# Ledger of designs, part 24: designed miniproteins, single chains

Each design is a single chain, and the fold is of that chain. pLDDT is the mean over its residues in the fold that is shown.

## One batch from the design tools (miniprotein)

Design m862
Fold by ESMFold2-Fast:
Structure m862 (fold): chain A 116 residues (1-116)
Amino acid sequence: MEHQFAIELEFSLSARELSDAAKAALGEGFARMAALREAGGSQADVLRAFLEGLVRMGGHHPDLELKIRVTLAADASEEEAAEVRELMKRTEEELKKLGVKVETEVTKAPAPAPPP
């Protein structure tokens, strides 16, 4: 079945300064995302696994600067958008507690062209 809900992720980090522990934590997050996707997990579950991996990575690199942008599909419900915004807010708060500089953005894709 094709997913109607799409999430686009954009982030920036300095990979050259990552410790082996930070790389392992990020890799574990990606592996968990892949496993959840294969098991038919929701887009929100996949995003949650990714964000958990970022928090674990931040714990090993508190001087890290991150910018995370999530783009929701234009047809995403306000409830889905609110859940993603709350998840991003919690992730930002956890990373800031670790001393990480982080900025998060949640946007919706532009609406399809208006009907004729």
Scores: mean pLDDT 67

Design m864
Fold by ESMFold2-Fast:
Structure m864 (fold): chain A 93 residues (1-93)
Amino acid sequence: SKLEQAYEYISKGFELLEKGDYEGAIKYFDKAIELAKDDKRLVAAAYVNRGEAYRLLGRYEEAVADLEKAVELEPDDEDLRQMLESAKREAAA
């Protein structure tokens, strides 16, 4: 049930992200990370989506930190690595 609840928090966070409530989305992704701690896929998904919320808020250093955590969990994900490099460029600009 904790993993199911973590998945629901990711889904709710993503819904808020799509509605432009980036701060609300971050709170749900925080909860998902805490609950999903032992599930690499769910933790990585929460970090990716929280990183995107930080990026949309212009909080580029926090976005990079979250995407680095996601890449550590899913190192073979090329799309995720490209997202990280894009976030690093935005943080440096």
Scores: mean pLDDT 86

Design m865
Fold by ESMFold2-Fast:
Structure m865 (fold): chain A 61 residues (1-61)
Amino acid sequence: HMEEAEKYLKKAEEAEKQGNFRDAAIYYWKASNYYRKAGDFEKADEYLKKAQESALRYAGG
């Protein structure tokens, strides 16, 4: 679960750097889910918030 969480986190960070907030939101959300499955609830919550922030930027906020 941690390996998958790190994989999606890296994809999210790359998408965010490219200005692709839609993909960033999706990948942060996936990373959050994998951190939750790994028992890292603090990181799961952190990356869920980043997913929400990226989704807001994509939606024109």
Scores: mean pLDDT 84

Design m866
Fold by ESMFold2-Fast:
Structure m866 (fold): chain A 76 residues (1-76)
Amino acid sequence: AREEAIKYLKKAREAVEQGNTQSALKYLGFALQHADLAGLLGEVIDALRKAKEAIEQGNTQEAIEYLKKALEAVEA
């Protein structure tokens, strides 16, 4: 579950950076599910949720920042 969360998080970040909003939301949804299943820190889950909200509002800059924060925290 943790490895899956990291993989989907990286795919979500890549999709956002490439302007692929649809794929970003899909991968972010998977990352959130796997992060919850893996029992990852609430800070990681909170960052992922904020990234999703930013993407849904068309704010890709904020989304990238939250995704980077979540990825850094989960890989530590």
Scores: mean pLDDT 79

Design m867
Fold by ESMFold2-Fast:
Structure m867 (fold): chain A 116 residues (1-116)
Amino acid sequence: SVEIVESGGGTVAEGGSLTLSDKVSGLDFANADVSWWRERPGKPPELVAHISASGKTYYAPEVAGRATISVDKAASTAYLNMSDLKKEDTGVYYSGVSGEGSGGLAFGGGTQVTVV
């Protein structure tokens, strides 16, 4: 019943920036936890950033200082802004949402990010 529609992926120059977004429906988004995950070539899926329903944030060491996670609760939209992109940031990025109605952690379908 949870639907997550992601956007903002694509090809970006090294040193550039991009903003990924997700639009979430089918749960109480205002009280949900939101996370961004990635799957990079030759690596297991990894947590990139997390924001709790109370606004507490976490960033993986590899992106700390280069990434910002935020939510627009009124729009049921989450954002991941990444700056100073590196070729190693190339991968499939997907959002995860956990809250009342999600049945645990629910993931979007993913969006490709390619750093050239």
Scores: mean pLDDT 84

Design m868
Fold by ESMFold2-Fast:
Structure m868 (fold): chain A 84 residues (1-84)
Amino acid sequence: SEELERLRREALTLLLQAAKVPGIPKEVRELLDEAARALLEGDYDKAIELLEEAIRKAEPVSKEAAELARRAKELVEKAKELEE
């Protein structure tokens, strides 16, 4: 589906943007990178779990990174629904 590919591409773009936000901890970047890898492998459940952890850790440090990660998670959840 063109829509599924678009959702995955948009989610990956948001993950890359979140990982580039200045001042975020290395652990948050690593979680975002792991989420991107899980998404590329089609493991939506793992990507969602990793994004939930990344959001929790980013929220007290960077509202911008947390917001980008939340938007990525919403797109991953939509992609999962289309694959089911």
Scores: mean pLDDT 87

Design m869
Fold by ESMFold2-Fast:
Structure m869 (fold): chain A 82 residues (1-82)
Amino acid sequence: SDIDEANRLIDEAERYVREGDYLKAAELARKALELAMRALRDPSSNITQVIGTALRAIGVLTDAYLGAKKQGDEEAKKIAGE
């Protein structure tokens, strides 16, 4: 499902945040947020689960943005910042 794939991508993105690879973290978390937004448009989706996954993705994007800002990585900042 889109939510299962989103959660998998978030787990990978969190690992990249720990490694200091904020560009990869931002790219994966961005894709996870897109999947969560797709699930939000599905009327059969569990809204609580979708919100939880979206908040996790936003959290990783925030971490990636702050880390990229500290490193001066303008590309990663742009991808993470919405």
Scores: mean pLDDT 84

Design m870
Fold by ESMFold2-Fast:
Formats: sequence, C-alpha cells, structure tokens
Structure m870 (fold): chain A 99 residues (1-99)
Amino acid sequence: SKKFEEFLKEVEREEREAREATKELLEKAKEYRELYKKTGDKKYLQKAVVLETAAALIAIGPPSALYLRAKALGKEELAEEAKKKLEEISKEMLKFMKE
C-alpha cells in the first residue's frame, strides 16, 4: 500500500510537469492556427497539428502508467479513471489528425 501511495504521488508530479510542457506546445500550436487563418497557408496548419499531437503524446504518459499499475494491482475504479483520461486524449489526437 505505501509503495502504491508513493507511485500515486509520482504520477501526480509527472502530470503537473506534463501539463507545463504541453501548455507551451499548445500555445505555439495556437499561434500557427492563427497564422493559417490569416494566410491560408497549409504549412501552418501542418505545424499546428504536429505540435498538438506531440502535446497529446506527452499527456498520455502519466495516465498510461497509472492505468497499467492500477490494473495489475486489481484497483478497478482507479484503472477506469485513468482509462477515461486516455480515451479523452486519444479522441483529441484523432480530431487533430482529421483537421
């Protein structure tokens, strides 16, 4: 139980660090989407999608670790919460790939 509590604290730290890293990528992506809107140049749309996808890939790290560990330990409610976060991130990734 103590080892799992320490793991949960580590996941929470990694989620905070991932949020800061993804914030910078998403702000840059937003700048490229604004440039695309002003210029019509698909180059900026492509740059935005790459950065948004990179942000999503960073964001799945902590909930993926939580899901796998929770499932291995039979912690079904916690695994379901982590899975829900992963499904939301995956849905956003697919949305970026569809424009």
Scores: mean pLDDT 84

Design m871
Fold by ESMFold2-Fast:
Formats: structure tokens, C-alpha cells, sequence
Structure m871 (fold): chain A 64 residues (1-64)
């Protein structure tokens, strides 16, 4: 199964921490972390990806 983590407003350091945490939390998943410019883009991509078999999607917004 594939897990896509869509991250809004993250620094490169925060993206790395989120990826490491996701891999530890979901060891049986193929983890992909994607930086997105805004919540609307994250939600649109999440909806598209969730329609595919074997995909799980999490949206994370980092508080600025």
C-alpha cells in the first residue's frame, strides 16, 4: 500500500521530520512526502489519489 503525505507550509527540515515520523508510524507502507503550496491544492490532490486502489492520503498543515 502507498501512503502520500501532502504537507502545507513546511520548511525542508520539517518535511524531513514528517517523512521520518510517517515511516516509523507506517512501516508497511511505501511513503511519499509532497510539499504543496496551499491547502486547496492539498485537498484536490488528496481527492484524486484516494480514488486509486492501494493509496492512503494524509494532509498536514504546518502552523506558520
Amino acid sequence: MKLVVLVVNATPEQLKEIEEKARKTFPDYEITVIAVPDVATALALAEQLREEEGYEVIVVEVKS
Scores: mean pLDDT 80

Design m872
Fold by ESMFold2-Fast:
Structure m872 (fold): chain A 129 residues (1-129)
Amino acid sequence: MDILLLVLLVGSGVSKFEDLIIEYLKEIQEKFPQVEIVLRRLREEKDPEELIERIVEQAKFVKEGYPQVTKLILAILSEKKWSDEEIERLQKRLSEIFPEVKVINIQVNSEEDIEKAKEEIEKEIKKVL
């Protein structure tokens, strides 16, 4: 199977929804058994470039465990919304590791935001099947 969903929880404020996120990822795995799902927690960084570097390093590490993966869906769940420029920069760097990359960022401040994240993730999975 050639699709990886990498879900990153960025910052302590998102971690309070971790149990709900895990339940939704379980539902996604049941719907799309051909997708490899990896969940990771990252700390907030004051420097956006440092956070981008940490994400790229994490993606490289995960790729070593899944060498057959060619398609990456990266879902960044964070309290702070990322800029389009930050997302484009990250996507460009990840495209050096994976042939096909989609980065989505969902700002998470409520349980409704988690439901939106699930819908966006499922939509991106369906596009690459």
Scores: mean pLDDT 85

Design m873
Fold by ESMFold2-Fast:
Structure m873 (fold): chain A 68 residues (1-68)
Amino acid sequence: MSMEELVEELVKAVREGRPLEEVLKITEEIVSNNSIEEIHKKILELQAKDPEKASIVIAALSEYQALK
């Protein structure tokens, strides 16, 4: 899946209240398929267009990193 599709799936999973393990699996796919620079650029674009979606992605990335 593209980063766009993974971000939309992540936001949907969080909004639907799906289990943390499913949210983390989607987050891992984002991290595994994209560089840190690509992820950072995507977050900046999301913050400009949709701050709520950006907050969800940032929260999921922070949780994923805390569990590593």
Scores: mean pLDDT 81

Design m874
Fold by ESMFold2-Fast:
Structure m874 (fold): chain A 61 residues (1-61)
Amino acid sequence: SEKAREYALLGVLYGQQKDYEKAIEYFQKALEEAEKAGDKELAEIARKMLEGGKEALKKYG
């Protein structure tokens, strides 16, 4: 899914800027779009990114 990939890239971009709340928001959108598309591989990647964003927010937010 192109939308899932675009949302994942936005999540990475916000994470690099240390905007962890926005990173989490976009990784969540990436996961939702990947699941709707049946893209199990991308959904797994997005889920790991989402957990990473949540951990970063707990430590640094």
Scores: mean pLDDT 86

Design m875
Fold by ESMFold2-Fast:
Structure m875 (fold): chain A 100 residues (1-100)
Amino acid sequence: SLEDYLAELERQVAERQAQIDRLKTEIENVKKGFEKAIEDLKKDPVKARERLEQYIDLLRALTSRAKELDPEFAKEVEKILKEMEEKYRQAVSELDAERA
């Protein structure tokens, strides 16, 4: 029936929203871990660099998942990824300049 069809659509919308909300939580955790690893670059550059690269790779995977759920949300995640890649390059460049 039309009512059964509408109920199924509402269920699918709710399930996709729940997946988006879970991705938002994962992205926030990645952002927090990334910022902490940036702070650790001066104390332990080898381990911090490895962690930063892992967070960037994780955010790339999350960006791909976001593209499957919502193209607009995926654009927001892509902006975060680009900002993280830029911060990483800048932080490494500044550290290398201080050691040269």
Scores: mean pLDDT 86

Design m876
Fold by ESMFold2-Fast:
Structure m876 (fold): chain A 78 residues (1-78)
Amino acid sequence: EVEELREEAIRLVEEAYRLSGNPEAREHLAKAAEAIRKGDLETAIEHLEKAIALSTNPEAVEKAREAKELVERAKELE
């Protein structure tokens, strides 16, 4: 279900946001969550890619990667 994928992706993005110490990475994570809520999944993927590249916390990177995979799956189902 697309709604369940989006909700789980938002949860993972919020967890990555809490773990991230980089303000720029956090800004991209916040924008990714907003894009997911608006259904702009392509923009969400772009922001998640930037957050992953900027993050130095391995757990935050893994959560952001998992969120990106869920968003990509949701986009393919649309």
Scores: mean pLDDT 84

Design m877
Fold by ESMFold2-Fast:
Structure m877 (fold): chain A 55 residues (1-55)
Amino acid sequence: SPERLERLVREYLEMERRRVPPEEIGRWIEEQLATLSEEERAEFLRRLHEAQEAA
């Protein structure tokens, strides 16, 4: 759902704000991708890329 993806991106931004190590964030992202559909994975990665560019 759009709401779930929005929540996951928010959690990602919170981890970045808390300065969680990149390797830990990477493992978390991989874990989330495994729970998402193909379409949701593409949208999640797109939103993460936008968030990274905004920083």
Scores: mean pLDDT 82

Design m878
Fold by ESMFold2-Fast:
Structure m878 (fold): chain A 83 residues (1-83)
Amino acid sequence: MEFYSTKESEEALKKGMEAVRAAGKNSEALSAGIGGVLIAIGGQIHATLLLKKGKSKEEAEKVLKDSAKDAKEVADKGLELAK
């Protein structure tokens, strides 16, 4: 299964995964890390569906940029909780 992605979206997904790994036994940090991963993947799915519906790449990239920002904010919260 292939999702449309940008470098920013891939970096956001990676950060979410790093937050999950850093969480250890901290359930709040783990939940935030998982949230970041899900937001990043959700953005990629949404962007892919927009392109399949004939929407512009610019519209798809905006969805990826917005979701990457949100994913990074949630992942950063998870990383802070894991400290």
Scores: mean pLDDT 83

Design m879
Fold by ESMFold2-Fast:
Structure m879 (fold): chain A 60 residues (1-60)
Amino acid sequence: SVKEEMLRLIGEILRLIGEIEDLRRELEKNPEDEELKRRLKELEEEKERLMAELRALPDV
């Protein structure tokens, strides 16, 4: 159902937000870490894609 799909997407987005915040804290401690910067960018892009999918779902 649309509601089940919405809840799945919300769950994935919340997981990504948590991971992004954890990586941001790590990057604050290690601002020169190129691996952390790359992972942060990848997760932010994944979050953006999932948020776009969520917005495309019917509002019913």
Scores: mean pLDDT 82

Design m880
Fold by ESMFold2-Fast:
Formats: sequence, structure tokens, C-alpha cells
Structure m880 (fold): chain A 90 residues (1-90)
Amino acid sequence: SMAARNAARAAEQAAGVKGTAALLDARVESTARGGSPEHARRVAREAAEILDGARASLERLAEQLGPTPALEEGIAYADARLARMRAVAA
């Protein structure tokens, strides 16, 4: 059904964004523990920009398909990591 296809697409996109968020979060944390403060801030800003774009893609998908638990969870997951990245970038 169309509903099943939409749910599958939403789950796949949300899982992808969660994976990206986790990878970027780990990179920002690792960089913050080593290197220069300036380098750590730059990596955090770049990571935040990438993740903000990925998050925006889930919001656009929610507008097209309607809100789903998978999309809401993916957005919330990304928002938590974005907040941490922005704190490091400051």
C-alpha cells in the first residue's frame, strides 16, 4: 500500500539521519578532546551545518507524508546532537 511505502521511506530516512548524527557527534567529541580549540570549534560548526541540512530533509518529508513516529524520533535525535555541536562551536 502507499501508506506502507511511505512508512518505510520515513523509517529509512530517519535511520539515515540518526546514523549521520551519531557519526558527526562522535567526531565532534573526539576533536574536542584533542587538537586546538579553534579546530574543535570549526569541526563542530561544519558538523552542525551538515546535520541541520539532514534534519531539514526530515521536516520536509514530514510535510509531504504527514508526521510519523520515526520522523519525530529522527528529528528529536538530530536536535539533541545539534544542541551539543552548537555548544562546542560557541
Scores: mean pLDDT 88

Design m881
Fold by ESMFold2-Fast:
Structure m881 (fold): chain A 60 residues (1-60)
Amino acid sequence: MIEFEPGPPRSDAEMYLAAGRLYLALGDYDKAIEYFRQALEVDPDNEEARRLLAEAEAKK
């Protein structure tokens, strides 16, 4: 049993955040939400992803 894991590469979360912001700017809130969820799967402690997810959901 591993007590610690190396953690996921944060660059993946940044990619999903960038894609989510792009779709948010385009008004495609469903795709923005999907990408922000992917960012949170990679980095659950990512406050920016959580905030942007809430923003995208509020725009629906």
Scores: mean pLDDT 75

Design m882
Fold by ESMFold2-Fast:
Structure m882 (fold): chain A 74 residues (1-74)
Amino acid sequence: MQEEIDREVKEALLEMALGISIVDIEHSEDLDKAREDGIAFVRRVGENLGLSDEEIERYVAELEKRIDEIKAKR
């Protein structure tokens, strides 16, 4: 039970970090800087939460996909 609760909390916090990064990127004048800052932020949050590199990189990949979609629309 504790491990499951801890996992769900960590995933929710990383999902929030991803959401914050996406919003910052959508409102950024410098898309390349916002991308670097967003990826660094998501990785830092995941590392601080003790998630595996594989788990962190899945969220980074989702962020990069969203950035590419935003860039394609500009």
Scores: mean pLDDT 77

Design m883
Fold by ESMFold2-Fast:
Structure m883 (fold): chain A 61 residues (1-61)
Amino acid sequence: HMSEEEKLKQAVLEIVNRAHKLYDEGKSLEEILEEARKFAEEKGIPQEVADAVIRNIEAFL
């Protein structure tokens, strides 16, 4: 059984992987950030964690 912390880490990794895939497909930064936020909400990620992940994606891309 995965702990809640492991589930959160897995969800964060999935968000980052999806963002990179969209970037490789030529999606705009705006679309990538919208998809990242949507996916974080769907996974029930705490807003503070989601905001940190999105900031990292924006800074990296």
Scores: mean pLDDT 78

Design m884
Fold by ESMFold2-Fast:
Structure m884 (fold): chain A 60 residues (1-60)
Amino acid sequence: MTEEEIKKKEIEEIQKDLEKIKKEVDEMKKTLSPEEQEELDEILEIKEKTAKDYIELLKK
């Protein structure tokens, strides 16, 4: 595989992992208190930002 193909595949995997995590978090929120839901939202936001930063690094 070329480096470009490897980078594209990594970006796709990261995006799929984020989608999966979002779905899992949404399901967990249904059983959690409002305070715990807010904490999960903060964690998810950090993970999304980290993934976006890494994707930008890969695109360079």
Scores: mean pLDDT 79

Design m885
Fold by ESMFold2-Fast:
Structure m885 (fold): chain A 64 residues (1-64)
Amino acid sequence: AKTLSQFLTEQGFGNEATSNAVLKQLGINSVEELSQKTPEDLVAKGLNKDYANKIIEAAKAYLE
């Protein structure tokens, strides 16, 4: 199974340290857990809305 870190790197977000820290604070440790969140959950924790939308959509697409 692909790790969350590998997934984020492949999507071009490996260097987004602040955004990646927010995901960890939300208890998101896998692509499956990420796909279960809404963009609003991430934005409420200070994540950029465009990044939140892209990463959640990418996670859902990856699991399909």
Scores: mean pLDDT 75

Design m886
Fold by ESMFold2-Fast:
Structure m886 (fold): chain A 65 residues (1-65)
Amino acid sequence: MSEEEQQRILENFEKGLAYAKENKDEVTLRNLIREGEEALPLLSGEYRERLEEIIKEAKEYLKTL
């Protein structure tokens, strides 16, 4: 997977997280966590680490709802 593809994946997850948090959308948060976990093995290095942080933040926020 190219750096551009990995960056695009991260940007999509970051946008999804922001949207879900703003709208308190539990369904979107759960889907984002699932899709993120499925995408983790496709990413490498810093991109994987950033996605892990996004998933962690999504899980933490979901616990507050």
Scores: mean pLDDT 85

Design m887
Fold by ESMFold2-Fast:
Structure m887 (fold): chain A 89 residues (1-89)
Amino acid sequence: DPEKARELREYFDRRLPEVEEALSKVKTKEEAIEFTIKLLIELIEEGRLPAALTLATYLVEKGVIPREVVEAIEAGRLDEALRLLRELK
């Protein structure tokens, strides 16, 4: 799907500068986690699933969120994914 591929690319282009800018200004790991979790929740709520999966996989690799969030998104259990993310706040 060309639209989903473009959305993923546009999200990555926006996300990377935003994350880098936020991380350069945050003083704590907790602030960085809050910022990235908020972005992921917005992507899931908007149904932007390829972008959400990519961000979630990156955050699992960095130890920010549990693997169960990625598994829930992959299974289409979006309510469970949102619940898990909100529990991290």
Scores: mean pLDDT 72

Design m888
Fold by ESMFold2-Fast:
Structure m888 (fold): chain A 58 residues (1-58)
Amino acid sequence: GIDEQINKLEEQIAKAGKEGNVDEAIKLLQELISLIKDPEKKEIYEAILKNIEKVAKE
């Protein structure tokens, strides 16, 4: 279901982050955010995205 897709995306985002693939992490996180209908969870992931975009200035 959607929860399984979210879990897979979270793992893929964590892996991309560890590998230093910031562009892929941003793309995957945007995909994750699009699947979230809960506004509170969406706000949390949007904050994470903003932090990753700050690191992307490398």
Scores: mean pLDDT 78

Design m889
Fold by ESMFold2-Fast:
Order: C-alpha cells, then sequence, then structure tokens
Structure m889 (fold): chain A 91 residues (1-91)
C-alpha cells in the first residue's frame, strides 16, 4: 500500500528540502487538496523562482500530506524526496 511504502522510506531530506516543506505547510497546510490548491502551489512556485525539482518536491509533499494524514511527517518528507530523485511527479 502507499502508506506502507511511505513508512518504509529511509531517505532523509536536506535542510534546504525542509525549508521547502515548511513553506508548503505555512501557505497550504490548512487548505483542502483541490485543483485550486494544487494550481495555487504551482503558481506560487513559479512566481517565486523555484526550480522544477523544488516545485516537484513541494507538490509531491502537498499531495502525500493529504493522502497519508496518519503517517509521521518525517516519513512523508522522505517519500516526497524519493519521488523527485526517481523523476516522479504525483498526478
Amino acid sequence: SLVEEIKNTKIKPSEEDMKLFDEVDKRFGDKPLSEETRAELLEFAKENGYTDEQKALMYNYLVLRHLAPDVPKEKILGYAKKLVEEGKYLR
């Protein structure tokens, strides 16, 4: 299952990655996972000059946080990073 895959992730985010995740939580943490929220995050990343990799990391984290709310944040962060390293962008 997705939850088990996330829990088994051993990848540790960098301090720079952690700052991106904190920005997502600050701006989008209280918003539902909707097409509007997803679009707002992508526009925010573009307007603030984030790289494609940083944008993918932020977007993957936003989606995973909503799909696996009962999983510890540390594991969600690691899995978001794993997806970016594998060139994956959540739909």
Scores: mean pLDDT 80

Design m890
Fold by ESMFold2-Fast:
Structure m890 (fold): chain A 62 residues (1-62)
Amino acid sequence: DKKAALEKEIAELKARIKELEARLAALKASPNPDEFEIGALEVAIAVLKLSIKKLEEELKKL
């Protein structure tokens, strides 16, 4: 079922975003935060959010 597969993929990506956001918060809490790693994680989170939006648009077409 394509709908169930898309819903599962969206849920898995949302879980990954939460994991990356927790890591980002930990890095920002560091006394000497690595600005490059922070920037890389912010980009990764943004890309995953875009992927979710694309999958949700596909889900709407079903």
Scores: mean pLDDT 85

Design m891
Fold by ESMFold2-Fast:
Structure m891 (fold): chain A 68 residues (1-68)
Amino acid sequence: SLDAVIAALEALKPTFSPEAAEAFQRAIDALRQGNVEEAKLALIRGVNLMTDEEREALVQALVDALGG
């Protein structure tokens, strides 16, 4: 669900760098506004700013949010 995706992003945001956290905050704001295009751009930016370990944690959280 959208709420589960937002919750996953909010939970992970404090564990990332300030630059990645800013990108995820923009993604959360865009999702809350229904702006899918901006949300995608913000998520891509955030992913590009993360370590491989952080990306793995994000993928797992999103799979859990979308698949359950």
Scores: mean pLDDT 81

Design m892
Fold by ESMFold2-Fast:
Structure m892 (fold): chain A 89 residues (1-89)
Amino acid sequence: SAVVNFLIFLISFGLISLIVGVLLAATSPHSDTASRILEGSSDIIGLLLGLVAYFRPVNVIVYVLISAVLLLLSANFVVPYLYQRFVLG
């Protein structure tokens, strides 16, 4: 059902955005600019991964687990890099 797939997309988007937000907040310096980067990055990553879950809803748990791993890597590498490049330099 299209409705079921849409709900899976929304749940996946929400969960991924929440996880990204928490991980980015935990790993980034606490500043107003870092918070803005956090919000933008969280929304984009959540949207992309939610679309994958929408297209293939059968194994939502697998997508959530893969998303969590990718978000940990993103928080550890991408956010510190962006913070240094666009906030500090």
Scores: mean pLDDT 59

Design m893
Fold by ESMFold2-Fast:
Structure m893 (fold): chain A 68 residues (1-68)
Amino acid sequence: SGIDKFEEKLGKLLLEKKSTTATAEEVKKLLDETELPEKVRNKILEEAKKNKTLSAGEILNAIGEGLL
């Protein structure tokens, strides 16, 4: 699924950076590279507008909210 692909790419990004957070720009790039439901995409973008960096937990929470 698009969500699984997004999560895989996010995990690889964080591992490559040796970091627990991604920048808003990195998250937006991952969204452009993956096909997500519009509601899920919009929730992630909302969090990226609020924070310069996002943890995996914050991103997963936004995905959960978008699936509601």
Scores: mean pLDDT 83

Design m894
Fold by ESMFold2-Fast:
Structure m894 (fold): chain A 61 residues (1-61)
Amino acid sequence: MSEEEREALWKEVERALLIMQAYLALKNGDYETAEKYAEKLRSLGYEVEAEWIRKKIDDLK
């Protein structure tokens, strides 16, 4: 497996972990932490996932 393929897999793992952490923050009512994870996802190019989390914050707030 190339270094580029390994980096892609690591990026997918990071994405999954960030989404999970954002979901846990939302479940606990920690909207500030959820927003931070959404910003991190956006900075990594996962705009759809980031927008989904922001929408959930708005809906639950």
Scores: mean pLDDT 80

Design m895
Fold by ESMFold2-Fast:
Structure m895 (fold): chain A 74 residues (1-74)
Amino acid sequence: EAEKYYEKGLEYYKQGKYEEAIEYFKKALRIAEKEGNKVLQAKVLQGLIRVYREMGKYEEAEEYEKKLNEVIPP
């Protein structure tokens, strides 16, 4: 199910529907975190970073970059 939310987030992102993309990415992230699925967490976090950057919300993007570094150390 988390993967389905991630795919929905990507579809909304492709349509330029950034608020909906964020909603579905956040749903996917919450489930992936609960399941300990670090691979899916990284994919979702990368999606959130991209969406926030496209919206010009660089502070939010940086917050998710910090989360990504905790999942996959640099």
Scores: mean pLDDT 85

Design m896
Fold by ESMFold2-Fast:
Structure m896 (fold): chain A 74 residues (1-74)
Amino acid sequence: MTEESLLKKLEELGKKAIEAVKKKDFKTAEEIMKEMEELVELAERVAPPHVREKFRELLKKIKEEVEKIKKELE
C-alpha cells in the first residue's frame, strides 16, 4: 500500500468516527478511534519522518474534533 492510500484510509476512518459521535454511538466511535491509532502506529514504523508528522497531525485534528463534538453533546 502507498503512503497516500494509508493517509486516505485514516481520513475515511476519521469521518466515520465523527459521524458515529454525532449519532451518539460512542462505542462505534471508540472502536474506529482504536483502528485509527493502530494505523498511525503502523505508519510511524514504515514511513519517513516528514510523513509520520502528517499522520500524527491528522490523528490529533480528528481527536480534537471528536472531543469538541462530545463536549457539545455533553
Scores: mean pLDDT 78

Design m897
Fold by ESMFold2-Fast:
Structure m897 (fold): chain A 67 residues (1-67)
Amino acid sequence: MEEEADKLYERGVELYKQGKYKEAAEHFIEAARLYAQAGNLDKAREYVDFARKAREMYEEKLKKIKE
């Protein structure tokens, strides 16, 4: 589970760097879920925070399109 979560995190970081914030947030949430299932609550919380940041960047991108 943790190895799979690490791969999801790496993919999320790659997507974030490409400006694909919605997809990055989805990958970070999936990684956080797997870490939580593995009992690694510190990593789960950290990756939930990364997903929140990616979602905020996605919302900012949407605001710039509407303004």
Scores: mean pLDDT 80

Design m898
Fold by ESMFold2-Fast:
Structure m898 (fold): chain A 61 residues (1-61)
Amino acid sequence: ATVEEANKLAREAGELFKQGKYEEGLELMKKAGEIFEQAGDSAAAKVAEEEGRRLAKEGGY
């Protein structure tokens, strides 16, 4: 997976969040964070993890 794929997943997660699909959005954000971390972009990985955490909290996780 590439940073481009991770960015696409993060955007898709944001769209799902806006639709109230918290579980699906959280899954995509988690995948994006893992890809960013593997690519060495720890800052982007941290942002994705923090957004995923916020989505989980709003979804009752």
Scores: mean pLDDT 77

